# Designed miniproteins, single chains, continued (4): the designs that were tried, part 60

Each design is a single chain, and the fold is of that chain. pLDDT is the mean over its residues in the fold that is shown.

## One batch from the design tools (miniprotein)

Design m14198
Fold by ESMFold2-Fast:
Structure m14198 (fold): chain A 60 residues (1-60)
Amino acid sequence: GPGAEAAERAAASVRAAVLAAGGSEEHWQKTADRVAAAVEAGDSRAAMRAAVEGLSAAGL
């Protein structure tokens, strides 16, 4: 459904950003999972926070 599709897009965006920053596969997967879970729950704040924390840990 729309929530699952939004979660997939959010996860793909996080994956692309972390890999572009030179992050590890394990790091992007954990970050993407957290973002996707928050998006599915309808919590845009938690999704944004998870993305920012993940990208920051990757050196962005």
Scores: mean pLDDT 73

Design m14199
Fold by ESMFold2-Fast:
Structure m14199 (fold): chain A 80 residues (1-80)
Amino acid sequence: TKELREEAEKLRELGLKYESQGKYEEAAELYVRAAELFDKAGDLIKAGEMLNRAAQSYRKAGKHEEAQELFDKSVEKNKE
């Protein structure tokens, strides 16, 4: 559990660095992976947050369909 959260935080931090460099697709992929680890650790709120960040990054990369799918997943995680 602790190891999953620590790895997820590392991926989130790396995603933020990639996003700041304009590497939006790569950042989105890192955020998706961080979301999976937070979900496995039972942190559904952080998982939803990471899916939302991934969706925004895919949108900035011009991948609108991928962005919408992840945004919808993010909303589901926060509500259910």
Scores: mean pLDDT 83

Design m14200
Fold by ESMFold2-Fast:
Structure m14200 (fold): chain A 81 residues (1-81)
Amino acid sequence: MIAGAGSGPGAVLPDGTKGRGGATAYEDNWVGAGVVSEDGSKTYTGTAKNPEAAELVIRAEKTGDGELGARAASLAVNASH
C-alpha cells in the first residue's frame, strides 16, 4: 500500500447516483475502492489500474481531504465496471 484515503462525500456510483467513498492506492497505480449511495441502499466495490485515481488518493492522504478520496473511489469503481 502506497497511500490510503479516508471516506468522504462526493462519490459518484456507476449508475450516476451520488454518495460516499474511499480508496487505497497500491504499487503500479492500482487502486482499490468502495462507493455507497447516500441512503446506503447501493454499494459498489472495485479495483482498477488507474493513474489518475492513484494520484487523487496520494493527494487526499497528504491533505486529509476525504472528498478527493471519494473522487478517486468513483474513478476506480467506474473503471472496474
Scores: mean pLDDT 78

Design m14201
Fold by ESMFold2-Fast:
Structure m14201 (fold): chain A 88 residues (1-88)
Amino acid sequence: SAEELFRQGVVAVGKGEYEEAKELLEKAVELEPENAELWYALGLTYEMLGEYEKAKEYLEKALSLLPKDSGERKVVEAQLAVVKSRLE
């Protein structure tokens, strides 16, 4: 399930196993492409790997799936600003 893949991905991130986390989270977003939380986690994982172009893409995808009035938008926007600063 996407939930199980997400859980395993979060554990992998906690261990610094970012390549494993990437593979698990990529499978999770394939199963639930409308789940903003999964795209956000994938974006953060790519940021930890130094792949800022992909991190930006996935954080923008997460933001596009969140309601305009969602408090979660500020968190995603803050991370997107950090990633964009790395591309300059």
Scores: mean pLDDT 86

Design m14202
Fold by ESMFold2-Fast:
Structure m14202 (fold): chain A 67 residues (1-67)
Amino acid sequence: TQQRLQNLADATRQALLHDGVSEEKAQEVADLVRQGASPEEVEQKALEAGASEQTAKMIGQQLQRVQ
């Protein structure tokens, strides 16, 4: 579980950077994923950081699958 969360956190950071989110904000969202925050909280934080709705929902769906 922890290793899957770490892998998803790394993937989340990369996806957010590709979406144009700053390194600082992408890391904040990735840290929430790694810490086991809810899919809803992570999706909201990603949107607040400037991610697209598509990217935020994709991250939330992936997080729900590993929790």
Scores: mean pLDDT 82

Design m14203
Fold by ESMFold2-Fast:
Structure m14203 (fold): chain A 82 residues (1-82)
Amino acid sequence: MEILQKVLQGLQLSLDLPLQEFETEEEVLEALRKLLKEILINDYKLSEEKAEEVADRIVEKLKEAKSVEEAVDIINEEILKL
């Protein structure tokens, strides 16, 4: 949970967004999915359908991340494959 929360806050900082802190893993994962989808549409020009698919895949992989660095690498690797 702490790893996922730090990843969310890192993305929020990078986008100059307010930092959010959630108490459940499900809330953090949902916030990450929503934020990643918005980034993919706005910054990478993906369709809503494709952005949802990619965001869902990233979030699934993030559940297995053992560190913040590994989580960031997962996000960057998936974005580089676009």
Scores: mean pLDDT 80

Design m14204
Fold by ESMFold2-Fast:
Structure m14204 (fold): chain A 118 residues (1-118)
Amino acid sequence: SLEEAVKDLREFAERVRAGLEELIELHQKGASKEDILARITELARTLVEESNRLLEKYKDLPEEVRDLIRDIVGAALDTLVRIAELVQKGEVTPEQLRALFDEGRARIDAALAELEKL
């Protein structure tokens, strides 16, 4: 149902938030570039697997709902790609990481709000 999709996607969004906060904490603790990238890779793998499960579970819902699910999972994965690119380029500030996290979270929250209106 749409109500179940909203609930599952809210739980997905919370897992994304927790993962992004963990990346900020690792950076603040002085984790190596390799360790941060390994964590981004593991988080991306987990989010892709969950995204595929959500899309399969809700495949019979209207296209508008499925598009919003794709928007939510896409925003999460795009945020991780942008963070990985920033980390790979060398010196990264906590402020730059926080800005990317906040932008990604805003995109997810906006798509969730649209899903709840359906």
Scores: mean pLDDT 84

Design m14205
Fold by ESMFold2-Fast:
Structure m14205 (fold): chain A 55 residues (1-55)
Amino acid sequence: MITVNLSGKGLSAEDVAKVVNELGGKATKISDTEIKVEMPSFLRDEALKKIEELA
């Protein structure tokens, strides 16, 4: 489990959730600037890389 801070990145929680869900994980909005990501560790780095590409 990891929390991703969206503040200042120009990312939407929906875009982040879509990437995580497509990789077989689960994304849950915590606040306007924070999303909780639940996924296997071997997919986490790939998901974070794709999320950074959205910014």
Scores: mean pLDDT 72

Design m14206
Fold by ESMFold2-Fast:
Structure m14206 (fold): chain A 101 residues (1-101)
Amino acid sequence: SAGEEALAKFEAEMKKFIATLPKEYQPYAQEAFDMGMAAMRKALADPSKTLAEALEQGLAVIQFMMRLYAAQGKISEETAYKITDEAARIVLEIVEEAEAA
Protein backbone atom coordinates (compact mmCIF):
# COMPACT_ATOMS: atom_id res chain seq x y z
CA SER A 1 0.00 0.00 0.00
CA ALA A 2 1.01 3.65 -0.38
CA GLY A 3 1.13 3.89 3.42
CA GLU A 4 3.57 0.97 3.75
CA GLU A 5 5.74 2.46 0.95
CA ALA A 6 5.80 5.81 2.83
CA LEU A 7 6.76 4.04 6.07
CA ALA A 8 9.54 2.10 4.28
CA LYS A 9 10.96 5.39 2.92
CA PHE A 10 10.78 7.03 6.38
CA GLU A 11 12.50 3.97 7.93
CA ALA A 12 15.31 3.94 5.32
CA GLU A 13 16.02 7.70 5.62
CA MET A 14 15.90 7.71 9.45
CA LYS A 15 18.15 4.61 9.65
CA LYS A 16 20.78 6.40 7.50
CA PHE A 17 20.51 9.57 9.61
CA ILE A 18 20.72 7.77 13.00
CA ALA A 19 23.94 6.04 11.80
CA THR A 20 25.56 9.53 11.48
CA LEU A 21 24.86 10.46 15.13
CA PRO A 22 27.34 10.01 18.02
CA LYS A 23 27.25 6.35 19.14
CA GLU A 24 26.07 7.31 22.67
CA TYR A 25 22.89 8.95 21.25
CA GLN A 26 22.01 6.29 18.64
CA PRO A 27 20.05 4.00 21.09
CA TYR A 28 17.78 6.90 22.17
CA ALA A 29 17.18 8.05 18.58
CA GLN A 30 16.42 4.42 17.60
CA GLU A 31 13.99 3.94 20.53
CA ALA A 32 12.10 7.15 19.69
CA PHE A 33 12.02 6.14 15.99
CA ASP A 34 10.69 2.65 16.82
CA MET A 35 7.89 4.20 18.92
CA GLY A 36 7.13 6.71 16.14
CA MET A 37 6.90 3.89 13.56
CA ALA A 38 4.53 1.94 15.83
CA ALA A 39 2.30 5.05 16.15
CA MET A 40 2.35 5.54 12.34
CA ARG A 41 1.34 1.90 11.72
CA LYS A 42 -1.46 2.11 14.29
CA ALA A 43 -2.77 5.34 12.70
CA LEU A 44 -2.60 3.79 9.17
CA ALA A 45 -4.77 0.87 10.41
CA ASP A 46 -7.53 3.47 11.08
CA PRO A 47 -9.41 3.96 7.75
CA SER A 48 -10.51 7.47 8.87
CA LYS A 49 -6.86 8.66 8.99
CA THR A 50 -4.98 10.14 6.02
CA LEU A 51 -1.35 9.23 5.30
CA ALA A 52 -0.35 12.77 6.36
CA GLU A 53 -2.19 12.40 9.70
CA ALA A 54 -0.52 9.00 10.34
CA LEU A 55 2.98 10.39 9.60
CA GLU A 56 2.30 13.48 11.77
CA GLN A 57 1.21 11.24 14.66
CA GLY A 58 4.52 9.31 14.50
CA LEU A 59 6.47 12.57 14.22
CA ALA A 60 4.71 13.86 17.38
CA VAL A 61 5.86 10.73 19.27
CA ILE A 62 9.47 11.21 18.11
CA GLN A 63 9.38 14.93 19.07
CA PHE A 64 7.97 14.12 22.54
CA MET A 65 10.57 11.37 23.21
CA MET A 66 13.47 13.60 22.11
CA ARG A 67 12.30 16.40 24.45
CA LEU A 68 11.90 13.86 27.29
CA TYR A 69 15.40 12.37 26.77
CA ALA A 70 16.95 15.86 26.59
CA ALA A 71 15.13 16.91 29.81
CA GLN A 72 16.52 13.75 31.50
CA GLY A 73 20.08 14.56 30.32
CA LYS A 74 20.29 11.35 28.25
CA ILE A 75 20.86 13.26 24.98
CA SER A 76 22.07 16.82 24.28
CA GLU A 77 19.36 19.41 23.53
CA GLU A 78 21.16 20.26 20.24
CA THR A 79 21.12 16.59 19.13
CA ALA A 80 17.44 16.24 20.16
CA TYR A 81 16.57 19.25 17.93
CA LYS A 82 18.69 17.81 15.08
CA ILE A 83 16.82 14.46 15.25
CA THR A 84 13.43 16.23 15.48
CA ASP A 85 14.21 18.56 12.54
CA GLU A 86 15.43 15.70 10.29
CA ALA A 87 12.39 13.52 11.10
CA ALA A 88 10.10 16.48 10.29
CA ARG A 89 11.98 17.17 7.02
CA ILE A 90 11.55 13.53 5.87
CA VAL A 91 7.83 13.52 6.81
CA LEU A 92 7.26 16.77 4.85
CA GLU A 93 9.10 15.31 1.82
CA ILE A 94 6.93 12.16 1.88
CA VAL A 95 3.72 14.22 2.24
CA GLU A 96 4.79 16.49 -0.68
CA GLU A 97 5.44 13.43 -2.89
CA ALA A 98 2.01 11.98 -1.97
CA GLU A 99 0.31 15.34 -2.76
CA ALA A 100 2.11 15.50 -6.15
CA ALA A 101 0.86 12.02 -7.13
Scores: mean pLDDT 87

Design m14207
Fold by ESMFold2-Fast:
Structure m14207 (fold): chain A 66 residues (1-66)
Amino acid sequence: MEFLVEALENITSFIGTILRLIGEEKVEVEPLSSTTYRVTYHGSEEEAEKLFEELKSTPGVKVERL
C-alpha cells in the first residue's frame, strides 16, 4: 500500500513523522519534495490500514492513499 505524506503548517510534526517512518519495518520512504514524501508499506493490508490511521491522526500532516 502506498501513501502520500505532506506537511501542512507544522513542519516539526512532519519531520518527526518522516523520521519515525524511516525506522519502521517494511516501510520505504521516497522524498518527492522538501514537504512531500511517498511512503510504501510492504506488510499486510491490515497492518497498512493501521499505519494509515496512525498517520491520519498525526497533527500538522496530510496523508492520502495512492
Scores: mean pLDDT 77

Design m14208
Fold by ESMFold2-Fast:
Structure m14208 (fold): chain A 56 residues (1-56)
Amino acid sequence: KKEELKKEIEKSLKEKGKVDLKKLAEKFGVSVNTVSRLERELMRELAKEGKLEEVV
């Protein structure tokens, strides 16, 4: 489901700061473009939350 995909993207962003688009696209049977769009959405959320705490 797309919720599982979002969780994987969130986890990758929190742990690595990046997402393996190809890996997730293959795992969930979606296009790389779909993963990329979700990554951008989640990066905005995590940048807001994470950077507010991590920067200082």
Scores: mean pLDDT 70

Design m14209
Fold by ESMFold2-Fast:
Formats: structure tokens, C-alpha cells, sequence
Structure m14209 (fold): chain A 87 residues (1-87)
């Protein structure tokens, strides 16, 4: 599969609410473009929607490593950390 096919599959899964499937396609996409901060941000977002907050934290931190001025990623990182610490 091509990079564009991975992004298309991820988008289809997100639209269907299948965030776990979307995460698998985005992982494949980010392996092809590891310096693309937007892919790490999208990966964090789908994990957050899947309520996998520990993983979401990891991916938003990676997105911010590449793009430290991403205010949306910072906001979601804080939200994910709060959710991950709830038990």
C-alpha cells in the first residue's frame, strides 16, 4: 500500500468511528513520514477518541517534539494526561 492509501484508510475509519483501526493505518503512515508532525497529532487524536489516553499522551508528545507551537496538540496532551490519571 502507498502512503496515500494509508491516509485514505485512516480517514474512512475515523468517519466510521473506528478509532482503533484508524490508529493502525496512521501508524503505517507515520513510519513512512516520521518527521510529519501532523501525522503524530492525528495519531494522538484517534487514540484520545478511543479513550486510550496513555498512548494519546505519547503521540501528542511526539507531535510537539516536531512542532512545539501546536496549541491544539498541547491542549489535547493536557486533556489526555488528566484522563490517564483518573482511576
Amino acid sequence: MTFDEYLRKAEEAIKAGNYDEAAEWLKKAVELQPDNALLWHELGYVYYQAKKYDEAVKWFEKALELDPDNATARLYLIKAKIEANKK
Scores: mean pLDDT 84

Design m14210
Fold by ESMFold2-Fast:
Structure m14210 (fold): chain A 91 residues (1-91)
Amino acid sequence: SMEVEKKRTLLLFLLAAVESTAWLSLRMAKEKNAPKELIERIEELLKKAEEKRKELKENPPQTLEEAEKRIEEVLKLGEEVDEVEKEILAL
């Protein structure tokens, strides 16, 4: 369905944005000599984003409901990345 294809494209775009932010945040944390806990938190979030991107490639959502659920999961992950980024920026 065209609607599912559009949601897959949105999901890909959102994952790319979250991965980019997580990667930049990790690089910044290392440059600022951030506490080990903070580095480990951002590394875990980056890994989760990479795993979701791999899942999208290998097992793309087949229904609108499944696609919307994955979008919600990526948006939540993005919020977690943003919170860690704020902590890193405050160092």
Scores: mean pLDDT 89

Design m14211
Fold by ESMFold2-Fast:
Structure m14211 (fold): chain A 75 residues (1-75)
Amino acid sequence: TEKKLEEAKKVIERAAEAAAELLAKTVGKEEAEKLAEEAKKRAIEYLEKAVEAGADLEELKAKFEKELAEAEALL
């Protein structure tokens, strides 16, 4: 269970990196990194609370992977 949670956190980290690269083209690298870091913190907090509430880790991971793929397609 903890291993799957760690994998889901890594997907969120990758999504934040992709978002930072995409946003850097509009708001600049410095601001993009700030926004991505804040979004990453909120997503990880949401994930941890959802897991504590009994959410399916595989379903959450699949959802984050889909969002990551969509973000990477925009790069």
Scores: mean pLDDT 74

Design m14212
Fold by ESMFold2-Fast:
Structure m14212 (fold): chain A 119 residues (1-119)
Amino acid sequence: MLTVTESGGGTVAEGGSVTLTGTVSGTDGPILGAGWLRQAPGEPRRFIAGAGGEGVQAQAPEVKGRFTVSLDGARRTATLDMRDLRREDSAVYYVTVVAQGADGRLVGAEGAGVPLTVE
């Protein structure tokens, strides 16, 4: 069963940078893509950034040029690199990953959420 465990987050200064990491387990198949969603208090969960194959990047307008997603097949990680942090980036961040399962089918997992406070 595919599992992803998130790390990083906490409290970061406005204008600072932080990396959130999702570590993939439960399958040895290739990681095909990852997306990061965020949910601030009183707001719906929204897509913010993602990566597919090599060179494929997607970013929401509010994070364009500040947030980058990277996939590392050897380390089994999906990372969200965040720079020039703003108070409005304070939210719980959720990684979703898609990988190939042992039977060759696509399998997905979502992290439990990692809180970030920017002050």
Scores: mean pLDDT 83

Design m14213
Fold by ESMFold2-Fast:
Structure m14213 (fold): chain A 73 residues (1-73)
Amino acid sequence: MEEEELKKVKEFIKKLKEKEKEEIKKGADPLEVLNRALDELQRELDNTSSPKAQMELAVAILEYAVKITVLKR
């Protein structure tokens, strides 16, 4: 159902952000971590059918793309 898929996607994004923060805190390269997260988000979007869940993933993808662009400065 639409609401269940949206909830799962929000949990996926939350866990991805927590994992990212922990890896960077432990000394991982932020650029590599962000690029990996972006790839995972794109794969999840391909497997998502709910328009609301797709929107949440699209926003997260844009957020990560912006972070990568800023870090390349």
Scores: mean pLDDT 82

Design m14214
Fold by ESMFold2-Fast:
Structure m14214 (fold): chain A 67 residues (1-67)
Amino acid sequence: HAGLEKAYEAGYEAGEKAAREGKSVMQSALAGGKAGTEVGVQEGVDPRIGYTAGLLGGLEAGKKVLK
């Protein structure tokens, strides 16, 4: 599951960046989904699965930044 971990991490980083730019938790999650898809596909992960992993990472980052 290394590809899933990388997709989640990429999504977390993208979501954290979006949240620090003042975007909502939902926008952070969506940014994470996009990043997770891109990284996941590079690692051989299905785009839907990469998107889900990245979306979860972005959501977690957004929740932590936007207190």
Scores: mean pLDDT 82

Design m14215
Fold by ESMFold2-Fast:
Structure m14215 (fold): chain A 89 residues (1-89)
Amino acid sequence: EPAVTTRAVSRTLDLEVVAENDEMVLSRATAGDLAGVVFTDEARASLVATTETTRGDRRLVFSADGAAGLLSPDPAAAEAALARAVADL
């Protein structure tokens, strides 16, 4: 299994809402050279991630208020993850 590293962080994510349903809001997320998708319970313009788990090139991020996201330094992988999340909504 790939090595997993989890650490405490304070990373501000810029969010742009792309889709929502009655249970969640999906946003495109950017943070420096990382991009991906974030799941929140309400529409937000920004989020502070407080934990980050790295698996290979992927980063799973979590906020203190229960939001979760997946970030990647690969823009194509980030866009594919967003498209899949929207399709599964």
Scores: mean pLDDT 81

Design m14216
Fold by ESMFold2-Fast:
Structure m14216 (fold): chain A 71 residues (1-71)
Amino acid sequence: MQNLSVRELQRFLVQHGFAPSLTVDGIYGPATEELVKAFQAMAGLPVDGIAGPKTLAALKAYHARHGDRLD
């Protein structure tokens, strides 16, 4: 994930209420993978647990709908 660090991904998931208890440790472990899968299922994406370009695009679209860092 060169365009987004694991820490940034974890912070996004916490910020949008997907994982209010997730530790932002920068490690792409089972806890982070489970949350990526949960997001993929909700967004109607293939559930593979990989935060690839499609998943990142969906996360950015979700962020734009529910809050912007420029807000």
Scores: mean pLDDT 69

Design m14217
Fold by ESMFold2-Fast:
Structure m14217 (fold): chain A 59 residues (1-59)
Amino acid sequence: SVEEIQKKIEELKKELSRLNAELDRAMEAGDFDTVRELQARIREIRKEIIKLKEELSKL
């Protein structure tokens, strides 16, 4: 349903906020390996949000 897809998008956006905060901390610490890993995870979540928004637009 529309509501289920919207809820999933909301949860993913909350996860992005948490990951961006972790990314900022890793950057300040100079932890390049963690920065790279977090950027990859953020990229995958953004792809999921786009896919869900496309699914929503077809309803």
Scores: mean pLDDT 88

Design m14218
Fold by ESMFold2-Fast:
Structure m14218 (fold): chain A 86 residues (1-86)
Amino acid sequence: SRVREETEGLVRLLRGGAEHYRRKAEEYKDYPEAQELYLQAAKVLEDGAEAARRDPERAAEIGQEALDRAHELEQKAEEIVKEAEE
């Protein structure tokens, strides 16, 4: 089913994003506020992936909400790092 293939692709995308944010959290471990925001972004994407898998009919909506929230957290983390490096 196309819906299954799209849901599996989305779950892989969200999990990949979570791994990326966990690497960012380790990279910026000396910036505890930024590290915490990256860890929160990873958790949002991990939770989104699991929710999308449980509800494939709503997977696109769930995935988009998770991506939007993770992006907001990433932007805050990037601002903290940028201000600390200036």
Scores: mean pLDDT 88

Design m14219
Fold by ESMFold2-Fast:
Structure m14219 (fold): chain A 58 residues (1-58)
Amino acid sequence: MLVKAIEDFEAKNEDELTIKKGDILEVIEIVDEYNILAKSLKTGKTGIVPKYILELVS
């Protein structure tokens, strides 16, 4: 499943992923109600990102 960042997010912890608005991510796992584990298609890096900054893409 692919998602797109609707705003910038800067990692605060080592397990989080820094992303920029417009970046496309692959959802690896739903971590909890508020967070996912995702892979950046741009960088290949994986990390936790908050769901509220993401929208589904086809």
Scores: mean pLDDT 84

Design m14220
Fold by ESMFold2-Fast:
Structure m14220 (fold): chain A 74 residues (1-74)
Amino acid sequence: SLEHELARLALEAIEAGESAEAIEARVLQFLIDNDADFTDPAIQATVAALAEALRLLREGRREEARAVLEKVLA
């Protein structure tokens, strides 16, 4: 699903050591390229989880950022 692909993309970028800013840009481009439906509750929930993960990553809380995204894939 689109939400699982998005969460996986963000997790892979975190593992690669990309900055929160680079991950945010990559995520936004993915949503545009895939014509994401922002009225879909699953997409809304995943976008909210990504925003939280990026906030945690900016604070240096990498393990917590990963945990938020891994929960989306569960």
Scores: mean pLDDT 83

Design m14221
Fold by ESMFold2-Fast:
Structure m14221 (fold): chain A 75 residues (1-75)
Amino acid sequence: EQFEADLLKALAEIIIGITKSVLDNVDLTPEQKKLLEEAIKKAEEAVQYADNGDLEKARSYLEEAIKLLKEADKL
């Protein structure tokens, strides 16, 4: 359980870092920026839930962050 929590947190933190880098260094549309900002918020919630041992919510929020990133990529 602790290993899974640590892994989910690490993955969420990597997503946050890369997404923030993209927001800073890539020319994006306003719609893309909004989706990436929402993805960061979802990934930050995933970190919080992983820290609290709520692995189901951590997974759910991480999946939603990834979904938002995929939607931004379609634009």
Scores: mean pLDDT 85

Design m14222
Fold by ESMFold2-Fast:
Structure m14222 (fold): chain A 62 residues (1-62)
Amino acid sequence: MELEREIEIAFALMAVSIAKLEVERHGEAARPESIEFLRRIAEKLEDEEARKILEEAIKELE
């Protein structure tokens, strides 16, 4: 259903924002943990677009 897809996409965007904020506030020390956080979330999401958002963010942080 579209609602579940929208929720997963919104969650992916929030997760990316949290990860980027952690790296911004704590610097390089937070980067590995933020990448792992996003990878863990991507494994739980079923929507392809939501997973793509997380994968693109992981590449940006690498």
Scores: mean pLDDT 80

Design m14223
Fold by ESMFold2-Fast:
Formats: C-alpha cells, structure tokens, sequence
Structure m14223 (fold): chain A 64 residues (1-64)
C-alpha cells in the first residue's frame, strides 16, 4: 500500500504523470480510503488535463 504511493510520488517528481496515475490507482485498490492516494491521483490527473476525474478524486480525499 505505502510502497505504491511512494512510487507514484517519485514518478510525479520525474514528470511521469501517466505512470504516477498507474501507481496511485494500485495504492487505492489496496486501500480505497487512503485520502493521500486520492489527493495525489487528483494532482496527477490534473497534470494530464483530466480535470473532471481530478475533481472527483479531490472530493473523495476531502470526504475521507
């Protein structure tokens, strides 16, 4: 769980946003209530221009 989140963060720092999304989705599959994973997935989706999906994950993060 934590390892997938940390890998996603590394990929974000490298500008590899599509790969970061993949690892954040894995973190959420293992822990659906991880607010940090939802927030970071939202940020990665925003970087890819997927604003509607990003907003949904930000709302989920705030609700958790």
Amino acid sequence: AEEDLEKGKQLMAEGKYEEAVKWYRKAIEKDPDNAEAHRNLGLALQKLGKYKEAIEHFKKAVAL
Scores: mean pLDDT 83

Design m14224
Fold by ESMFold2-Fast:
Structure m14224 (fold): chain A 56 residues (1-56)
Amino acid sequence: SELEKIIEKARKALEEFKDDRVVLQALLHELQELKKELGKYNPEIEELIKEVQALL
């Protein structure tokens, strides 16, 4: 699905850029906006948000 592809790309970006605070802040913003658009709890998105926040 489209959502699965977005989550996969976000996970790859997190792994590749884990030491890049600018990229991580942009990724966090994108994930938070995606969460708002879905309007529904998604455990994979919540997990990614927490992982990004832990690195910031």
Scores: mean pLDDT 81

Design m14225
Fold by ESMFold2-Fast:
Structure m14225 (fold): chain A 77 residues (1-77)
Amino acid sequence: GAMRPLSEVDRAGAAIVEILRERKGKWIPLDELIEEAMKRTGASREAVLEAVQRLVDLGIIEYDPERKEIRLNEKGA
């Protein structure tokens, strides 16, 4: 990872949370979320995936790896 604060990952994370808030706790496909976040921010796919992992680790979002679906976590939001 980069040694300095990465505004690209931060922008991707903010867009992810905004998209999921618009979906009101609905599960959405991870690939749909990635494409929408990339479109909104201009961030790379790798930066979006890093933001997803960080938000899952923080408990802000919930990811189902078997279904490849993601939603806002009510306990972390």
Scores: mean pLDDT 79

Design m14226
Fold by ESMFold2-Fast:
Structure m14226 (fold): chain A 99 residues (1-99)
Amino acid sequence: SEGKEAGEEASRAAREAAKGAAEGDAEKAREGAREAEEAARRAREAGHEETARGAELAARGAERAAEGAEEKDASKASGGALGALGGGISAALAGGAEA
């Protein structure tokens, strides 16, 4: 259950980061990155290494999306958003399997 909760939190954070990037809102994307990092920490503390890895990927993608939004670099923002979403999906799937 802890893995499932952390995975779903990472997935939600990734979606918020992607939405922020699409809106040009770097602050919203960075908030998503912070939440994904927190989900990764919780998963790691609970022993759910695969869920933590997915959440870490979501956080890195969200940070890149935020940088792209701040720089008005659409390729960087979209690449970061896709990376965040992929990490979030990975975390949610791993968390569900670990439950």
Scores: mean pLDDT 85

Design m14227
Fold by ESMFold2-Fast:
Structure m14227 (fold): chain A 86 residues (1-86)
Amino acid sequence: EKKKELERKLAIAHAVRSILLGALYYEMKREGLSDETIEEIIKAVENGDKEKLEEYRKSLSPEVAQILDDLYETNEEIKKLEEELK
């Protein structure tokens, strides 16, 4: 039942990503970032734009930077699990 185990882990990883995206939006809004900047950062996360995310991480608060790092790790886990399910 390795496939069922991987499918469960993938579902959890997707749920974690959704929670982290919500936390990212909330924290950026709380810190007074513009809607334009928030939309750009979220799109960079959704597109997996590593270079753009790295640039943003340098200029953002430690709290927002940590959520971005967690999102990056979660996206990498999702890719790994999807590869194992091939």
Scores: mean pLDDT 81

Design m14228
Fold by ESMFold2-Fast:
Structure m14228 (fold): chain A 119 residues (1-119)
Amino acid sequence: GGKMVESGGGTVAEGGSLTLTGKLTGGSLENSSVIWVRKRAGQPGEVVASIHTGSGDVGLADSVKGRATISVDAAANTAYLNLSNLRAEDTAVYYQSGSAPAATFPEEGGGNGAQVTVV
């Protein structure tokens, strides 16, 4: 039930890496699902990574397997998505959600997210 604020986006060269952060204010990430969704222009939202903080169960989309790591510091109410070996297709706005399977992220509009641009 809190607000997620994403940060850590930017412009990065192909083959580079960056870490996105999502901080929850007004809620808790303890024993909850955390997902990262990306939205590319003209494409539907894609779930790229998920973690359940109670079990430690992790899911990664095939598009980012071997190139992404998701982690959570539940005591700090902060989630992280590390992306490495970035490709042009990773250019997207990245959003964090506290609910699975709302993982689908079909809602129109939404927050500002973190813009990632691969050049």
Scores: mean pLDDT 77

Design m14229
Fold by ESMFold2-Fast:
Structure m14229 (fold): chain A 80 residues (1-80)
Amino acid sequence: MKYDKEAFLLTTQATMYLMSGIIYEKLGNLEEAKKYYEKAIEYAEKAIEIAKKNGSEASLKDAELVLEAAKKKLEEVEKK
């Protein structure tokens, strides 16, 4: 599979923000968790745009998975 380096780095950053959000949520800091999930969504969307532009199917799939995970987590914290 073809990986785009820029899309990969953006997806990695999105994943790191997602993990930070999960940590803050576990600590009971829902406000910080929400901010990190929003950043994860932003960077995953950027990764999707780059992956689409460069025709990287593998990078696109990875970015889409992170985007869906971050959106689900944001919805969970917004219920509180």
Scores: mean pLDDT 84

Design m14230
Fold by ESMFold2-Fast:
Structure m14230 (fold): chain A 66 residues (1-66)
Amino acid sequence: PTVVVTGIKNATQFAGLALQGIGEGGRVEVHTGSPPKVIVHAPDEEAAQRIYQAGQSLEGAKATLL
């Protein structure tokens, strides 16, 4: 499962936290364009849901679960 988060004030910091949270089975991509995006490839649905909820809890951020 994949989570895309946009509207993040510090995309690199969120990407670091996401990578730590999903463990070795996942992948995180940072796109520094406008708007900056973080794409998280989670190893399972549980990890994806955690990242999705974390992204939605950030002010101004939008999270999409794919």
Scores: mean pLDDT 77

Design m14231
Fold by ESMFold2-Fast:
Structure m14231 (fold): chain A 89 residues (1-89)
Amino acid sequence: VREEHMKRIREEAEKLGQTDIPAVLERLEEALRNRDVDAAVEEIRRLGELLLEAALKKAEEKGDEEAKEEIEKKYPVIVEETVETIRAL
């Protein structure tokens, strides 16, 4: 469900120490409440991009190539699953 996806994304953002994500999540929830699917999709993709960039930067600083590869596979999937859920509403 929508709430479940939002919690998952927020948890990932907290793990990365990304404080800008809560603001994006607030805008996303507002778009969803207003049934503005286009705005919601835009915010979801922006959120996914921010999470991917933060996670990749953290992995790069650690020199952890395995984590970097896993992050590149994981975050796009979460983003697209969320987009499909929104569009199915």
Scores: mean pLDDT 71

Design m14232
Fold by ESMFold2-Fast:
Structure m14232 (fold): chain A 63 residues (1-63)
Amino acid sequence: DLLDKIVELASEEDLPLAVLYRMQVHFYLKKGDYKGAAEVLRKLAEDIPELRELALKAAEEIE
C-alpha cells in the first residue's frame, strides 16, 4: 500500500503531518471522492518534498 509506505518513509519531523494527510486520503477514499484523495496527495508532495515522487505516484494510481 503506497499510503503506508509514505508514512513509513516520513522523517520524525514530518511524521505527524504525513499521518494527518493519510487520514484525509482515507476519508476521501471512503466517500468515493477519488479526485479529493488525489488532491490531498498532491498537497503532501508539496509540503514534504522527500515523499513527492511516492505521493504523486499514489495520486496517479487513485485517479
Scores: mean pLDDT 80

Design m14233
Fold by ESMFold2-Fast:
Structure m14233 (fold): chain A 78 residues (1-78)
Amino acid sequence: SEERELILRAIGLLLRAIGLELDAERAGNEEALAHAREARRLAMEALRAIDQGNLEEARRLLAQAEEALARAEAALAR
């Protein structure tokens, strides 16, 4: 089902965001930490949207979470 696929995607992004937060904290990289925290927040909001049956909103929030994760990864690579 679409709901199941979105839930698994959101959980995957949430776990990646937590990992990047830990990496950013260990590196002392405040920019990466801010982006990783934003990704975690967006993934959690996506889970809430799924619970409310708003799958279109969930897809938008997940895309934003992926962008925030990419920014965190880019900041850590500098």
Scores: mean pLDDT 91

